# Designed miniproteins, single chains, continued (3): the designs that were tried, part 103

Each design is a single chain, and the fold is of that chain. pLDDT is the mean over its residues in the fold that is shown.

## One batch from the design tools (miniprotein)

Design m11557
Fold by ESMFold2-Fast:
Structure m11557 (fold): chain A 101 residues (1-101)
Amino acid sequence: MLVELSPEVREALEELVEVVDERIAKTTDPKEKIRLGTIESLAAMLVSLVGLLNKKKYIPEAEKVVLEGLRKVTEYVRKGDLEKALEVILETLKKVNKIEE
């Protein structure tokens, strides 16, 4: 990351990674492991994209969108709804991309 993120965004990402890692350790389904790994990779990419924003004035708006998205993704992973978790992370990425447009 090229920009320092708020503690709340870092904590939300850390919680998501912890929840994903716990599910990966407990699941025997290869398809679920792939979905969990994809969610983690997309979440890391989402946080990195905030750090790549060209205009610092957009960072607070992007951090708010990312924080809300990461919290929702974590909730769906905890519930085992990986399809909804993927949908939420992709919509969050789309929202962040629109902030600079």
Scores: mean pLDDT 78

Design m11558
Fold by ESMFold2-Fast:
Structure m11558 (fold): chain A 58 residues (1-58)
Amino acid sequence: AEKAREAAKRAAENQDGGVASTAMLEAGGTPDQAVRAMAFANAGLAEDAAYWAEKAAS
């Protein structure tokens, strides 16, 4: 959970949707969750990206 949260937050801080999408899938997230992670990261929404990554890793 913590690793997924930090990876998502870092990707969003760098606006790197590709990293966020890959990290979400590696954490066991669905393709829809990966698309959401990409959108949050590209928008720079670090807290939203971290929140949803933690939920996907649960």
Scores: mean pLDDT 75

Design m11559
Fold by ESMFold2-Fast:
Structure m11559 (fold): chain A 80 residues (1-80)
Amino acid sequence: MEEVKEAALEAAEKGSVEPLIETAEKLGFKITASTIRLLEKTLSPKEATITSAAILLFSAGVPLKEIKEIVKEIEKILEE
C-alpha cells in the first residue's frame, strides 16, 4: 500500500507513468500495468499520469477518500 502511494507521487514529480507501471508489475497487478500502458498511448501525459495513479491506488485497495487526496496532490505537482 505505501509503495503504491510513493509510486503515485514519484510519477507526478517525473511527469511519467513509468513508476506506476514498475510498481504494478512488481506487485503482480498485470492487468493494471497493461491498462496504464494503454492510457499512456491514448491520453495526454498529464491525464495518463492522474488516471493511472488512481487506477493503481484503487487496485491496491486504497480507500476512495485517500485516492481523492492523493489525486489532488498529483494534480498540484503536475500544474507546478
Scores: mean pLDDT 82

Design m11560
Fold by ESMFold2-Fast:
Structure m11560 (fold): chain A 63 residues (1-63)
Amino acid sequence: IEEIKELLEKLKETSDDEEKATLSLEIQVQLGVLSIKAAVEKNTALLDEVEELEKELNELLEK
């Protein structure tokens, strides 16, 4: 979770398109892994956090 938040902050600050692409892909992979883990563990708090982070990533990628 914290690692993904740090990657999102880097994505917001980065002006390099290639670095943005790399960061967004890494964030997507980590979100997918955490989503599966949260579902298996029935961790609703983690699922909610993953959903918020996915929304933030999608908003950043929309631009």
Scores: mean pLDDT 76

Design m11561
Fold by ESMFold2-Fast:
Structure m11561 (fold): chain A 100 residues (1-100)
Amino acid sequence: SMQPQITVSPASATVSQGETLTLTVTVTAGSGTLTVYLIDEKTGKIVATSAPVAVAEGETVTVSIDTSALAPGKYKVIATLTDSATGIKSASAPVSVTIK
């Protein structure tokens, strides 16, 4: 595929503040740098980012986000894959996250 493609599971999550949010990212097309963002749904502000990870098609990466410093509320997780050959960035469908 010309366009990098990734999926994130689960499609939604609810965690208590102080619990670790654990997500699985699967690379279904392309190769490059994976970064995961946690976004405040109300403000659109990025409140957490993962360290960049080099990934290739068929790989699965587990991403853990510590919620101890995050306010309770509604968030979205978006993963992005930046293709190594083209520099084109593709995003996953957003994952709905509730921190209680």
Scores: mean pLDDT 84

Design m11562
Fold by ESMFold2-Fast:
Structure m11562 (fold): chain A 84 residues (1-84)
Amino acid sequence: MKPVQIAAGGVIAAVGGREGALLLYKSDPSRLRQGAEDARIAARTARENRRLLEELGGDQSDIDAVDRAAEAAEETARELEEKL
């Protein structure tokens, strides 16, 4: 389920993705820091889930999806950290 703050940013994210998200955070540096930390945690969790999927013999499409999620989270964290 998507939190209200993610849903509220959805229309901006749809046109600019990470750029839209950064615009929402630009006036509050504490949000940039929190967003970067959350993205780092998400990336680590996704990578651990990838290892579990491999161990359980999961589908390659599921493994690829988790890998893309981890990469996207790491890139988001890096972008937010650069703006911090």
Scores: mean pLDDT 64

Design m11563
Fold by ESMFold2-Fast:
Structure m11563 (fold): chain A 87 residues (1-87)
Amino acid sequence: SVEEKIEELLKNFENLSVQELSDKLYEIVGEMVREYNLSDEDERKLLRVAAEGERRIREAYEAGDMEKAKEILEETVKRMLEIREEA
């Protein structure tokens, strides 16, 4: 489920490469679009939130700021879930 993938991502993010984290984040996006039957507009909003989050997380990883990376990931996931609820 979306919730299980989110929990796994948050639990294991420190053990993931940036690419693995990116892959899992976009897997969650795809699952949300399919399971919640999101409109094209909401899918675009979701993709923008995920892309912005991934970019910021990558920058934090490159800076060695794992605490900041986790905060951004949590914020990104929360915003993605809000899009689902507003759809």
Scores: mean pLDDT 83

Design m11564
Fold by ESMFold2-Fast:
Order: C-alpha cells, then structure tokens, then sequence
Structure m11564 (fold): chain A 57 residues (1-57)
C-alpha cells in the first residue's frame, strides 16, 4: 500500500521546508526514513522531496 511511502514523502517535504540547506535536508530525511524501516527506494523518494523543497526557496 502507498500510505507508508506517502507519509515518508510528506515528512521529507516538511524537512525541506524547515531545513533550507539541501545537504542537511537530505541527511535528515534519510535518517527519519531509516528509523521508519523504509526501503532504499522509499528513502530516496523522501530525500529527493526534501532536497526539492529546500531548493524551491
């Protein structure tokens, strides 16, 4: 089901909004996703959204 992935992506976006440095946003999103037992693909998706949101500013 897509719910777990969507929650991780939303968390990544939140991190990107709060952490304006893309590298730090990436690291934080990876850490959070790993704590939730996410797959490598889900981790990368969340981290990508964090970078995208950080760079949008």
Amino acid sequence: MEEKRQRLVEEGRRIGREITDPGEAFKKAVEVAKKHGASTGDILEAATEAIREALRR
Scores: mean pLDDT 77

Design m11565
Fold by ESMFold2-Fast:
Structure m11565 (fold): chain A 91 residues (1-91)
Amino acid sequence: SEEEKEFEEILEAFRKELEELGIKEEEIEKYIEKIKKNSKSPNEALILASLILSKILREKYEPKLDEKGKERLEKNKELSEITEKKLLEKI
């Protein structure tokens, strides 16, 4: 389906971003499985991927962030805020 294609494209883009950040394949697969388990739509997958990426950049790379890393963090800020609000509304 169209949604299945969009979901896979989001996961592939997320995988590529983590690979570019030097994250090990083993760890990438753990994040992919977590997204698959906790998202029911492409939009939820995108939000979760953005939140995970933001967390990785903040906790692992913040002291070593170049301009590209800083740009990625800023781009994910809005999606992270939407994720937090959406998750709180489900509780």
Scores: mean pLDDT 73

Design m11566
Fold by ESMFold2-Fast:
Structure m11566 (fold): chain A 94 residues (1-94)
Amino acid sequence: SQVDQVQSLSDQVFQAIRNGDLNSVQSILDQIVTIVQTMSSQQAQQSYDIISDTIDQSMSYIRQNYSDDQRTQFNAVLTAYRQQVTAIVQQKQA
């Protein structure tokens, strides 16, 4: 299912964060956003829970393992991603 694709890509996002690969993180996040835009409201809500958990785990990892500029860059990307996905999911529920 598309929800299973979001789970798989979310696992890849966390792996890219562990590898310090900001370019891969951005690319995979763009793929997830595209998939979520094509989802039904119900699938988008299910995917939102997966995405939210991945962001929280990622931010925790970043806080513990990165400092300075890299922490700032990853947090900015993940914060923007959370806001973008939230807006899409909210529009589908209106």
Scores: mean pLDDT 87

Design m11567
Fold by ESMFold2-Fast:
Structure m11567 (fold): chain A 95 residues (1-95)
Amino acid sequence: SMAEERARKAIEYIEKMLEETDEEELFELSAKALAHLAGLEEEEVKEFTEKVKNLSLSDEEIEELRKRVAETLAQLSEELREELKKKFRELAAKS
């Protein structure tokens, strides 16, 4: 499903974050992981990443992002949801 493809893309960025030590690069990778979970197209991912870096996201854009991420998460298989949780736990443990 499209939701599973979005989650797999997010996991790829999270895996890159596990090996990254530069704070600015970590922030950019985080933005890209979130953008893919929200189901943004490649062109939208670039714009979103720039807005995150500049702290220029509106409250309306943040609320829309939250809804899209929640919709993607609701459509995931139990196995893929657990894999995502595991990757987020590994990121938390790194800090």
Scores: mean pLDDT 82

Design m11568
Fold by ESMFold2-Fast:
Structure m11568 (fold): chain A 84 residues (1-84)
Amino acid sequence: SVRDKLLAAGVSEDVATLAQQLTDAVKQAIDASLQGDQKKLQQYEQKAQQLQDQLKAKATPDQYKIALRIVQAEAQRYAAELLA
């Protein structure tokens, strides 16, 4: 999981947990987009933005950069699997 990867990288549990929640919200937004569910897409995009803002506020700049890279990599992997 994203959380486990961040914990292994030495990121704090609070930051790793927020990054996992952000990843889950982004995956839900991808699912909604592929299903054509505009209302769920907007809901999960808004939730992802709120979680990203919380992550930025709680994380150090270095933790934030590492967390976003891992979140984005997992989101790209998930989208690629769904499109294959």
Scores: mean pLDDT 88

Design m11569
Fold by ESMFold2-Fast:
Structure m11569 (fold): chain A 114 residues (1-114)
Amino acid sequence: GEELAREGGRRGGEEGERAARAGLEAGRLGAAGKGEEGLRKGLEGGARGGMEAVRAGEEGGREGAERAGLAATVAGGGASRLGEEAGGESGFAAGIGGGVVAVAGASMLAAARS
């Protein structure tokens, strides 16, 4: 059990970082077409959520990986909302897409470790 928990925590941290990058990129892409204000808000949202996803992943074990995926979904949605508020609908769609991909990745990791 202990080795699997440590391995899960390490993998959760890696997945949290990937999810954080996906959320940040989704926010950036959504904001890009609407100029600098949209881009800035998307990047800020993605960075905040990205830090939360990394922390959740690093907390350890299979639960850490699962929470990293959920945090990444929130990060993608948050970045998209900020980009949409400044930049419009494409920011919202991009953020949601990034978050969904992150959750799918974390879920597959959790299933593989079960």
Scores: mean pLDDT 52

Design m11570
Fold by ESMFold2-Fast:
Structure m11570 (fold): chain A 79 residues (1-79)
Amino acid sequence: MEEVKELEEKAKKYLEKTRELNEKSNELDKKARELRKQDKKKAEEALMKSMSYGVLAIGEAVKAVSYRNQAKRLLEQLK
């Protein structure tokens, strides 16, 4: 029971990280759009950072799903 709760808390933690990274990605995308007419190179750098945060968010989401699935399997095995 305690082990299941620990895995669920880890899943929640990674889900929160996913949300934070997606917010940063969205902010950088907006900044890139604004910079496009003023400085194309800075706009590209901001866009690349936005995409990088998006990829990191996917990684953290996969970890969240993994911990959630581990908790589910452990709970099923305890029957």
Scores: mean pLDDT 83

Design m11571
Fold by ESMFold2-Fast:
Structure m11571 (fold): chain A 84 residues (1-84)
Amino acid sequence: MIVDRARQYIDYINNNDLSIQQIQDMMDDMGTIQNDPDSGRRISDMLGSMDVDSARRSMRGILSGIISGISLGDIVRRMEQSRQ
């Protein structure tokens, strides 16, 4: 289940100092699980443009949003709006 995977990933981020590449790999995996690889890739690209601390914080927020039932497309829209 996508919610279970998102919970596992939050725990993984909380217990490990993840690199940008590891965070991007997790996001690409989430896109595949949601059958929305295009949104997953767009979010992954945005995370890759951040510093590592910002990427970790953003990834936690994304995973929490997924647990709350927010679509990856809505996450993309919210992230793109915050860049304006």
Scores: mean pLDDT 81

Design m11572
Fold by ESMFold2-Fast:
Structure m11572 (fold): chain A 71 residues (1-71)
Amino acid sequence: SAMEKLREVLERFKKRFPQYQSVVDEVAAWADAHPDASAAELARKFMELAQENLSDEAVDELAAILEEVFG
C-alpha cells in the first residue's frame, strides 16, 4: 500500500538524517489526515516540506529514496 511505502521512506530517511525528525513527524501527520492520498501525493508532500526545511544534500537523498520505494 502507499502508506506502507511511505513508512519505509520515513524509516530510511530518518536513519540517514535523524536531525530532521520534525519534518518526518509533519509528513506522518499529513498522511494520517489524508488517508485517501495516493503514493504520488505523499511523495510530493514530502518533497515540498523537504525543499523548505532540508539541506540540498538531504533533498537529493530523499528524492533517491522516493524513487527506489515508490518507483
Scores: mean pLDDT 85

Design m11573
Fold by ESMFold2-Fast:
Parts: C-alpha cells; structure tokens; sequence
Structure m11573 (fold): chain A 82 residues (1-82)
C-alpha cells in the first residue's frame, strides 16, 4: 500500500473515531474502530480515554479526549511520512 493510501485510511479511521467521541463519548467503541484499522493505542492512552469517557459531559474531559486522539493520529502520520 502506498504512503498516501495509508495516510487516507488513517484519516478516515480517526474521523470516524472523533465522530463517535463527539456524539457518544464511548471510548471502547472508539478504540475498537481504531484497532479494526490496525491502529494500536498504548495502554496509557486507553486508560485516559476511558477515564475521560466517564466524565464526557464535562467539556474539559471531552476536549482532553480529542487531544489524545489528535496525538495518536500525529504519531501514526509521522511514522508513515518518515
């Protein structure tokens, strides 16, 4: 698969994960979506997402969840583009 195709698949997977987070706050469903596309999350990121999921009604927790997703996406894009 070309780097461009891999990058496109990553963006699609993360777009879907962000939609799940924005609409439901369900960390487990988000993680399953990312993993179904071959995106591995470290245990520390999983635990933080699950913690923020429990407090998803708090805007600060919701924003923190987005921050983690963005960091994971950036790491995977960097690996493809390097």
Amino acid sequence: MTPLQQQTQLWLAFSQARDIWEQTGDADRMIQRLESRGIHLPDSDRRQLQRYSRNWQDPSSRDSGYGILTQVLDRHIDQIMS
Scores: mean pLDDT 79

Design m11574
Fold by ESMFold2-Fast:
Structure m11574 (fold): chain A 87 residues (1-87)
Amino acid sequence: MLSAEEAEAAKAQAEALLAALEEKLLSLTTDEALAEEIRELLAELTRLTAEYLDALQAGDEARAAELQARLDELLARLGELAKEAAA
């Protein structure tokens, strides 16, 4: 249960952190296919994070749980792509 101000602040912070992570991961690789996968995944993470924070603000526990599970899956995939970029 987030206030509207807390949800907006959290969205802005998450967006900034994901943008910084994108720049860092893209700096580790010259593989354009891997770079495209990283960009697409981070865009999806940004979108789902915003939806998750909206669900928390609305008190929609079922939607928040569904979105959290999807975020966990994407974060696991991001971890694998980050290892590939760093290799």
Scores: mean pLDDT 81

Design m11575
Fold by ESMFold2-Fast:
Structure m11575 (fold): chain A 67 residues (1-67)
Amino acid sequence: DNIAKLSSLRPEDMAPGHEDLPETLRRTFGVPEAPRDEEAIKELDKDGDGKLTPRDLMPVLNELLSS
């Protein structure tokens, strides 16, 4: 119960599978979120930081934005 401290911690530090958290919630509470989006993040998030950074997607976004 300390958001400031949790924010200082990296997702990968507090949880090795941070992207797996949404799936756990879906299984436990049956959250009606789009599981495809979570699966896409899980596959795209190869960094292991639990989130997609523009820096990682820069080459892909740059090519798409060029169109």
Scores: mean pLDDT 50

Design m11576
Fold by ESMFold2-Fast:
Structure m11576 (fold): chain A 62 residues (1-62)
Amino acid sequence: TGYALAGAFAEAGTGVPLSAAQVREAVALLDAGASPAEVRERLGWDLSPAQVRGVAELARSL
Protein backbone atom coordinates (compact mmCIF):
# COMPACT_ATOMS: atom_id res chain seq x y z
CA THR A 1 0.00 0.00 0.00
CA GLY A 2 1.07 3.59 -0.62
CA TYR A 3 0.16 4.92 2.85
CA ALA A 4 3.76 5.23 4.08
CA LEU A 5 4.90 6.81 0.79
CA ALA A 6 1.97 9.27 0.78
CA GLY A 7 2.80 10.24 4.38
CA ALA A 8 6.48 10.78 3.51
CA PHE A 9 5.64 12.96 0.48
CA ALA A 10 3.15 15.00 2.55
CA GLU A 11 5.75 15.51 5.32
CA ALA A 12 8.34 16.64 2.73
CA GLY A 13 5.85 19.20 1.34
CA THR A 14 4.22 20.43 4.58
CA GLY A 15 6.76 19.72 7.35
CA VAL A 16 4.06 17.79 9.26
CA PRO A 17 5.02 14.18 10.22
CA LEU A 18 2.35 11.70 9.05
CA SER A 19 2.48 7.98 9.90
CA ALA A 20 1.22 5.27 7.52
CA ALA A 21 -1.41 4.37 10.16
CA GLN A 22 -2.68 7.99 10.28
CA VAL A 23 -2.84 8.22 6.45
CA ARG A 24 -4.78 4.92 6.34
CA GLU A 25 -7.18 6.21 9.04
CA ALA A 26 -7.66 9.49 7.12
CA VAL A 27 -8.59 7.58 3.92
CA ALA A 28 -11.01 5.36 5.90
CA LEU A 29 -12.69 8.39 7.52
CA LEU A 30 -13.09 10.20 4.19
CA ASP A 31 -14.49 7.03 2.56
CA ALA A 32 -16.99 6.81 5.48
CA GLY A 33 -18.21 10.35 4.65
CA ALA A 34 -16.16 12.49 7.07
CA SER A 35 -15.14 15.95 5.81
CA PRO A 36 -11.44 16.88 5.46
CA ALA A 37 -11.94 19.36 8.31
CA GLU A 38 -13.26 16.56 10.58
CA VAL A 39 -10.33 14.30 9.58
CA ARG A 40 -7.68 16.96 10.41
CA GLU A 41 -9.37 17.65 13.77
CA ARG A 42 -9.67 13.96 14.72
CA LEU A 43 -6.06 13.13 13.77
CA GLY A 44 -4.60 16.41 15.12
CA TRP A 45 -3.05 17.26 11.74
CA ASP A 46 -1.83 20.85 11.28
CA LEU A 47 -2.85 20.68 7.62
CA SER A 48 -5.45 22.58 5.60
CA PRO A 49 -8.56 20.67 4.41
CA ALA A 50 -7.13 20.85 0.86
CA GLN A 51 -3.87 19.25 2.05
CA VAL A 52 -5.84 16.47 3.83
CA ARG A 53 -7.67 15.76 0.54
CA GLY A 54 -4.35 15.77 -1.33
CA VAL A 55 -2.74 13.23 1.04
CA ALA A 56 -5.74 10.88 0.76
CA GLU A 57 -5.86 11.14 -3.06
CA LEU A 58 -2.11 10.49 -3.26
CA ALA A 59 -2.51 7.39 -1.05
CA ARG A 60 -5.43 6.12 -3.21
CA SER A 61 -3.35 6.58 -6.40
CA LEU A 62 -0.36 4.60 -5.06
Scores: mean pLDDT 77

Design m11577
Fold by ESMFold2-Fast:
Order: C-alpha cells, then sequence, then structure tokens
Structure m11577 (fold): chain A 82 residues (1-82)
C-alpha cells in the first residue's frame, strides 16, 4: 500500500541518518543525540509491527527533516575544524 511504502522510506531515512551521525559523535549536541534516539525508537516500533497514529507519523517526518539538517551541520563542523 502507499502507506506501507511511505513508512518503509521513513524507516530507511532514519537508518541513514543514524549511520551518518555515528561517524561524527564528537560533533553532535546532546539535543541531536536525544532526537536521534527518538527517531531510532520510532523506526524500531514500525519494524516490530506496532501500530502508529497519523499524528506520530507526521511528528516522525518533521523529526527526520530536522535531523538531516542537524547532522549535515555536524559534518560541516567536522570538516571545518580539520
Amino acid sequence: SPRERFLERLIRAVDEIVEKAEKYPEYLTDEDKQLLEEARRFAERIRNGEEVSPEEVRKAQTLVFELRRRIDYAVEKYENEK
């Protein structure tokens, strides 16, 4: 279904962000780390077949967008300090 395909893409986006962030742990803020854990837990719930509300999905979309921006900024800090 379109919803299942959408949730799969959202999970993949979370996994990619988490993997990228793990390469630059020293450049992550405490807030970045908290948001990453929130996103990881959301993805785990979907993988476990847990029901999620449309509101939770919307919040997760916003979180993924914000995390991409934050992790890109962490990478830029790393590159500028070398």
Scores: mean pLDDT 83

Design m11578
Fold by ESMFold2-Fast:
Structure m11578 (fold): chain A 81 residues (1-81)
Amino acid sequence: MAPELSLEELEEVRALVEEALRAHEAGDYDTAAQLAREALLKMGLPESAELVEELARTDPAAFRTLLEALLKEVEEMIAKK
């Protein structure tokens, strides 16, 4: 589970995930993976961050689903602040 993050940290993570989704839609999988990794590291999920780059290259559909799930989770965490 992600640790308790400040509102500012959650908004930064949200921005990273949104940018990763845009990069993925543009076909820039390397940038999308880099941004997603940074977001997961900020959330305290280093193991997920390590795996996300490979997922972005091997299964773009699953990677997109992961990004959408992360965005929803971060938005729900922000709404609770």
Scores: mean pLDDT 80

Design m11579
Fold by ESMFold2-Fast:
Structure m11579 (fold): chain A 70 residues (1-70)
Amino acid sequence: SLEEKREKAQKLINEGKYEEAVSILKDLLPELNEFERIQVLEAIAELYRKMGKEEEADKIESELKKIYPN
């Protein structure tokens, strides 16, 4: 289920497996509503920052600015 996939992603984050967590979170995006999608995209950007993938994080944050606040 969607919830089981989110729980798996959280477990991976807790284990420091950020790349695997990002993969699962990205797979969830088409199944989420707009508010949930914003939260997951913010989480992906944070995980990219933790991995030192600044360019990837900036790209996600740019997409977020198109959705929120307008």
Scores: mean pLDDT 82

Design m11580
Fold by ESMFold2-Fast:
Structure m11580 (fold): chain A 61 residues (1-61)
Amino acid sequence: MVIEETIEVSSSDPESVKKAEERIKKLIEEARNSKEKTTLIITVRDVDTGAEQTIVLEFEA
């Protein structure tokens, strides 16, 4: 299974950063709790700077 999500964050807004961190944590837990091999692809975009980072994680069944 593949789970792909893009998360937008404002690095100047602490609440935005906190919500992004909590969303990433929930996605990791969902992927980890999957009973099948799961690839999690998360792209984080900073709306203040336009910078993007992509994280790819694989979880075994």
Scores: mean pLDDT 83

Design m11581
Fold by ESMFold2-Fast:
Structure m11581 (fold): chain A 76 residues (1-76)
Amino acid sequence: SSEELRRRLEEERKLLEEARERARERMADKEAEIAEINALSNSPDPEDFRRGLERAAELLAEQVKTLLEAKEELKK
């Protein structure tokens, strides 16, 4: 009935709002990580520069893992 359709649309809107909140949080976390890496990489301290490279390598490893997982899903 139309009432059921209305309730389903309301539920979908709530799910979309939750998805948008999660996407915003992930984006903010990524921006913060990139900002920290940039700050460390621009530091005159060799130790800070090294830590920046290590964190950048960790982020790249995570991205590679995500791409490999996506590739495996595409094969199936």
Scores: mean pLDDT 79

Design m11582
Fold by ESMFold2-Fast:
Structure m11582 (fold): chain A 90 residues (1-90)
Amino acid sequence: SSVIEKFKEFMERILERIRAGDYEGAFEVIEELEKWAEEIEDPRIKAEILLAAGAIKSILETLKDAPPEEVIAQVEAVGKQTIETIEKLL
């Protein structure tokens, strides 16, 4: 699915920013993800991606003082769960 591949691309870019300690850059990629999600015609898939974006923003805000490994693990878990949910909708 082109939607899953594009979502994976956004997740990889977010994780690269987190690994670099560039949380501001991570938020910028999440904003791009949200803008892309608004263009998705299937309202169920759009809702799941917007929920993922919100969850990742919350993780970055609440775990800002946590070790990067913990932030990465939580963000990866959100990405994995979102992909599994979208695959069931396709």
Scores: mean pLDDT 89

Design m11583
Fold by ESMFold2-Fast:
Structure m11583 (fold): chain A 87 residues (1-87)
Amino acid sequence: MIEELRKKVLEFINNDNTPLEEIEEFIKEVEERLKEVVKELEELRKKDPSNEEVRKKIEEVLKEEMELGVILVGLAVVKVVRKRLEK
């Protein structure tokens, strides 16, 4: 999933002909995924922190949250650059 999202960001960077609407829709999709990940993390943190499986799941979800955050920053830059190219 994250690798596919990163590939899509690179496609937007390399293709100046991508419609702004497509970039904005993709940003919304990533933002909604991040919202789900944050909610999952909050629910996991309410569980027993002494449980090894819960801790491993928290680390996995935290890594995904961080990676999605980096993708969103990249997309925000692409969107700003794209908007400046449109009169």
Scores: mean pLDDT 77

Design m11584
Fold by ESMFold2-Fast:
Structure m11584 (fold): chain A 86 residues (1-86)
Amino acid sequence: MEEGDPLEVAARIRPGDVVEVELDPSTFDKEKVEEIAKKYNIEILEWPSDDKVVLKVTDQGSFAAFLEALRKAGIKVKKVKILEKG
C-alpha cells in the first residue's frame, strides 16, 4: 500500500479510501482528533494503537484540510498510509 510524506499521500486520497494516520502521541488527545475528523466528515474506524488512527474518507475530500486542521491544533502527523482504495 502507498505510504510516505503526509502531503503527497493526501493528494492521492479520495472519498471511500481507508487511511492509517500515524500521530505523535505527545501532541494530542484522541477526543481532539475525533472532533476534527467529525468536522471534516472523516469517519474514525479504529485506533489500533495510541499513535495510529484508521480513517475512512466519506466526503468530497477535505482530507488535506483535515491534516491542516491537525497541524493548526498542534498535532504532529508523522506518516499517512493508504490501506484501501474506495
Scores: mean pLDDT 74

Design m11585
Fold by ESMFold2-Fast:
Structure m11585 (fold): chain A 66 residues (1-66)
Amino acid sequence: SLIDDMLTKANELQAEAERLRKLAEEYEKKSVPMGAYYRAQADKVEAEAQKLIDETNKLLEELHHH
């Protein structure tokens, strides 16, 4: 279903954001600019995941209220 597909994608994006966040922590010790780069990428991917979660929740609310 559309909802299942959206949840799968949101989970994948959350996993990617966590990977990038971990990478940022590791790179900060060796290269401040690279650490900052990966932090920014993690933030962007987290925002995309949250947007999908919010959209999925809205669809679920529509299904329950209609």
Scores: mean pLDDT 84

Design m11586
Fold by ESMFold2-Fast:
Structure m11586 (fold): chain A 75 residues (1-75)
Amino acid sequence: SEQEVLQARGLAETILAASEFGAASPEMREIAEQILELIKQLPSSNEDEKNAIIEEMKELVRKIEELRKEALAKG
């Protein structure tokens, strides 16, 4: 949905901004950049391609969430 795309974009932009202050890992930055690249492909994609891109985007969001949980657990 458009809401899921907006949430993923917001998270990715937040991670990229945080990385400038050392508050996000290089792994989180790479995943955030991948999310933004997937979002760029959406306007030129058909419905099947859009569904595949949205699912990949959701997996990348889950990876960022897991990395953030691990960072919090380590202090």
Scores: mean pLDDT 81

Design m11587
Fold by ESMFold2-Fast:
Structure m11587 (fold): chain A 95 residues (1-95)
Amino acid sequence: MKKAIEWLEENIDKEKAIEELEKAKEEALKNKDYKIAEALEAIIKGIKENKLEEGIKEAAKLLEVDEKKILEALGAFQSRKSREEAEEMYKLVKE
């Protein structure tokens, strides 16, 4: 698990992840999901301060979920970047 968090920290686009997480936090606040908003803030802080493991642990505790659920959700940001890169490569091959 530690190596998975370290891999995520090195391979995640921090700027894009923070931007997406801040948008998700605003949407959670709009829906009055204050616990989710607080958990997202903990993750954002963890990314900014290079304390992602601590941020995930705090978010999992706040939401009363397994840390694996938080990691799975964060993994979706990597899938998004991978999808955009695949789409750009597909466009280049079609030229």
Scores: mean pLDDT 68

Design m11588
Fold by ESMFold2-Fast:
Structure m11588 (fold): chain A 73 residues (1-73)
Amino acid sequence: MKVTVTLNKSDAENLWNLLFYEYKADDEQVSRIRFSGGELTEDTEVEIVIDVKNEKDREIAKFIQEYARKLKE
C-alpha cells in the first residue's frame, strides 16, 4: 500500500528532521520513503510517498499523515 502527502519545502524539511531525529528511522525504512522534488527551491511542493510493507512502515505513514493534517488546521 502506498501513502502520499504533499507539503511545501519548509514543512517537508521539518518532517524529514522529525523522521530522522525523533523517529530514528533506519536505512531500510528510509528506502521506502521517497521525497519527490528535484533541487529544492523555496516554492517547491514536495510529494512524499511511503511504500507500506510492514507494521513499522504503517506507523511511519500514520505519523506523516497526522503531521500533514495538523499543518492544514
Scores: mean pLDDT 68

Design m11589
Fold by ESMFold2-Fast:
Structure m11589 (fold): chain A 86 residues (1-86)
Amino acid sequence: SLEEARKRLEKAAKDALEGARAAAEARAAGADGTKVAAAALVAIGGVLEAGLIKKRYPDLEVSDEVEALLREAAELVGASDALLTG
């Protein structure tokens, strides 16, 4: 269960950052609001899922790399720390 939680957390963090970068790139390129919103929702979903996993598995050891991915994703989409820590 902890191993599954770790893999899901890593995936959520990577998906969040990918979505956040895609949203930032689309915004900078002047893409339509629908494309920007779709990418931002992927980022927000990943950040939220990661936060929920951390709440359910408080003993789960999170790598500094995963935490860095989540912080970068949150900063890019303007999400608050509350989404990451509770």
Scores: mean pLDDT 78

Design m11590
Fold by ESMFold2-Fast:
Parts: structure tokens; sequence; C-alpha cells
Structure m11590 (fold): chain A 92 residues (1-92)
């Protein structure tokens, strides 16, 4: 459903903005927990939240983005669009 995709993308946007405003272990954990719930991808179960660069590389690889290991405010729209396309392919 497009509505389900919109809700998931909007939640990801909220978590992304929270991380950008205050980069913390809590914000990273919330992003990871959300992506684990939404994707169910086992690669996310293997990441250590203390290694944010490796975590962000894993997320970028999962979403088919350029793997630079950086979650930046400039790249937010690229992440949001990549998640939307991922969900369209995986949600019936």
Amino acid sequence: SEEEIDERVERFKELYEKFIKNPSKEAVQELLDFLREVTGDPRLDEVDISDTGKLFLTIQELLGLEPDGVLSKENREKFLEALREYLREHLP
C-alpha cells in the first residue's frame, strides 16, 4: 500500500532529522531498530551501534546508495527516496 510506504518513509524522516540535530547512541539505536522492523534484513543484526560508520555503510548498501558511511543532512532526500523504492519492491 502506498499509504503504508508513506507512513514508513515519514517515520524514517523523523528519525533521520532527530539524528542530524543531536547525533547520539540513542538516535542511532532508534534508526537501527526502525530499519530492522521495516526490512527484516539480517545484515542489520550483525552491526555494532558503537561503529556508526560501518552501520551507515550497511544501511547504504541495503538501500542501494553510494557507500560513504555518512548520514548527512544534504543526503537526506536520497535516503528517503531509496527507502521508498526499497519498500515498493518488498511490500505487496
Scores: mean pLDDT 81

Design m11591
Fold by ESMFold2-Fast:
Order: C-alpha cells, then sequence, then structure tokens
Structure m11591 (fold): chain A 82 residues (1-82)
C-alpha cells in the first residue's frame, strides 16, 4: 500500500541522515517491490543513487546528497503505487 511505501521511505530518509546509506537503500528496494512496476522503480532508485554519488564528487555533503536521493526515490515510488 502507499502507507507502507511512505513508512519505508521515511525510515530510509532518516537512515540516510544518520549516514546509514546501505541500510536506507535496502528499505527503498523493499518498497520498490510493493509497486506495480518494481523493475522501473529499482532503475529509478539506481539513477538517483548515481546522481547522489556525482553530487558528492562535486563537493555536496554526503548527508545532503543521499537524503535528497532517498526523498526523490520515495516520491517516485508513491507516484507508482495505488
Amino acid sequence: SKEEIRELGEKAIELARQGKVVEAMRLLFEAAELVEHPKKAILHIIGQLLRAIGDVLDGVPEEEAYVEAMEESTEFLLELAE
């Protein structure tokens, strides 16, 4: 459900704020399995991760870059869910 996806996404964002990026990613991939198009969701999450890595290499703080990736991925998952 959208509620489960939101809860997983909010927890992933909080984990990313704590520097627990790998754990945050695991929750986003779990949430991606709850949508109708999980492959599309997974590819979008990977794209946001690659963007975040690029931002970190360009001098954006890791916390800011990864939190933004988690937030945007969560929004995308909620848009795919019913």
Scores: mean pLDDT 86

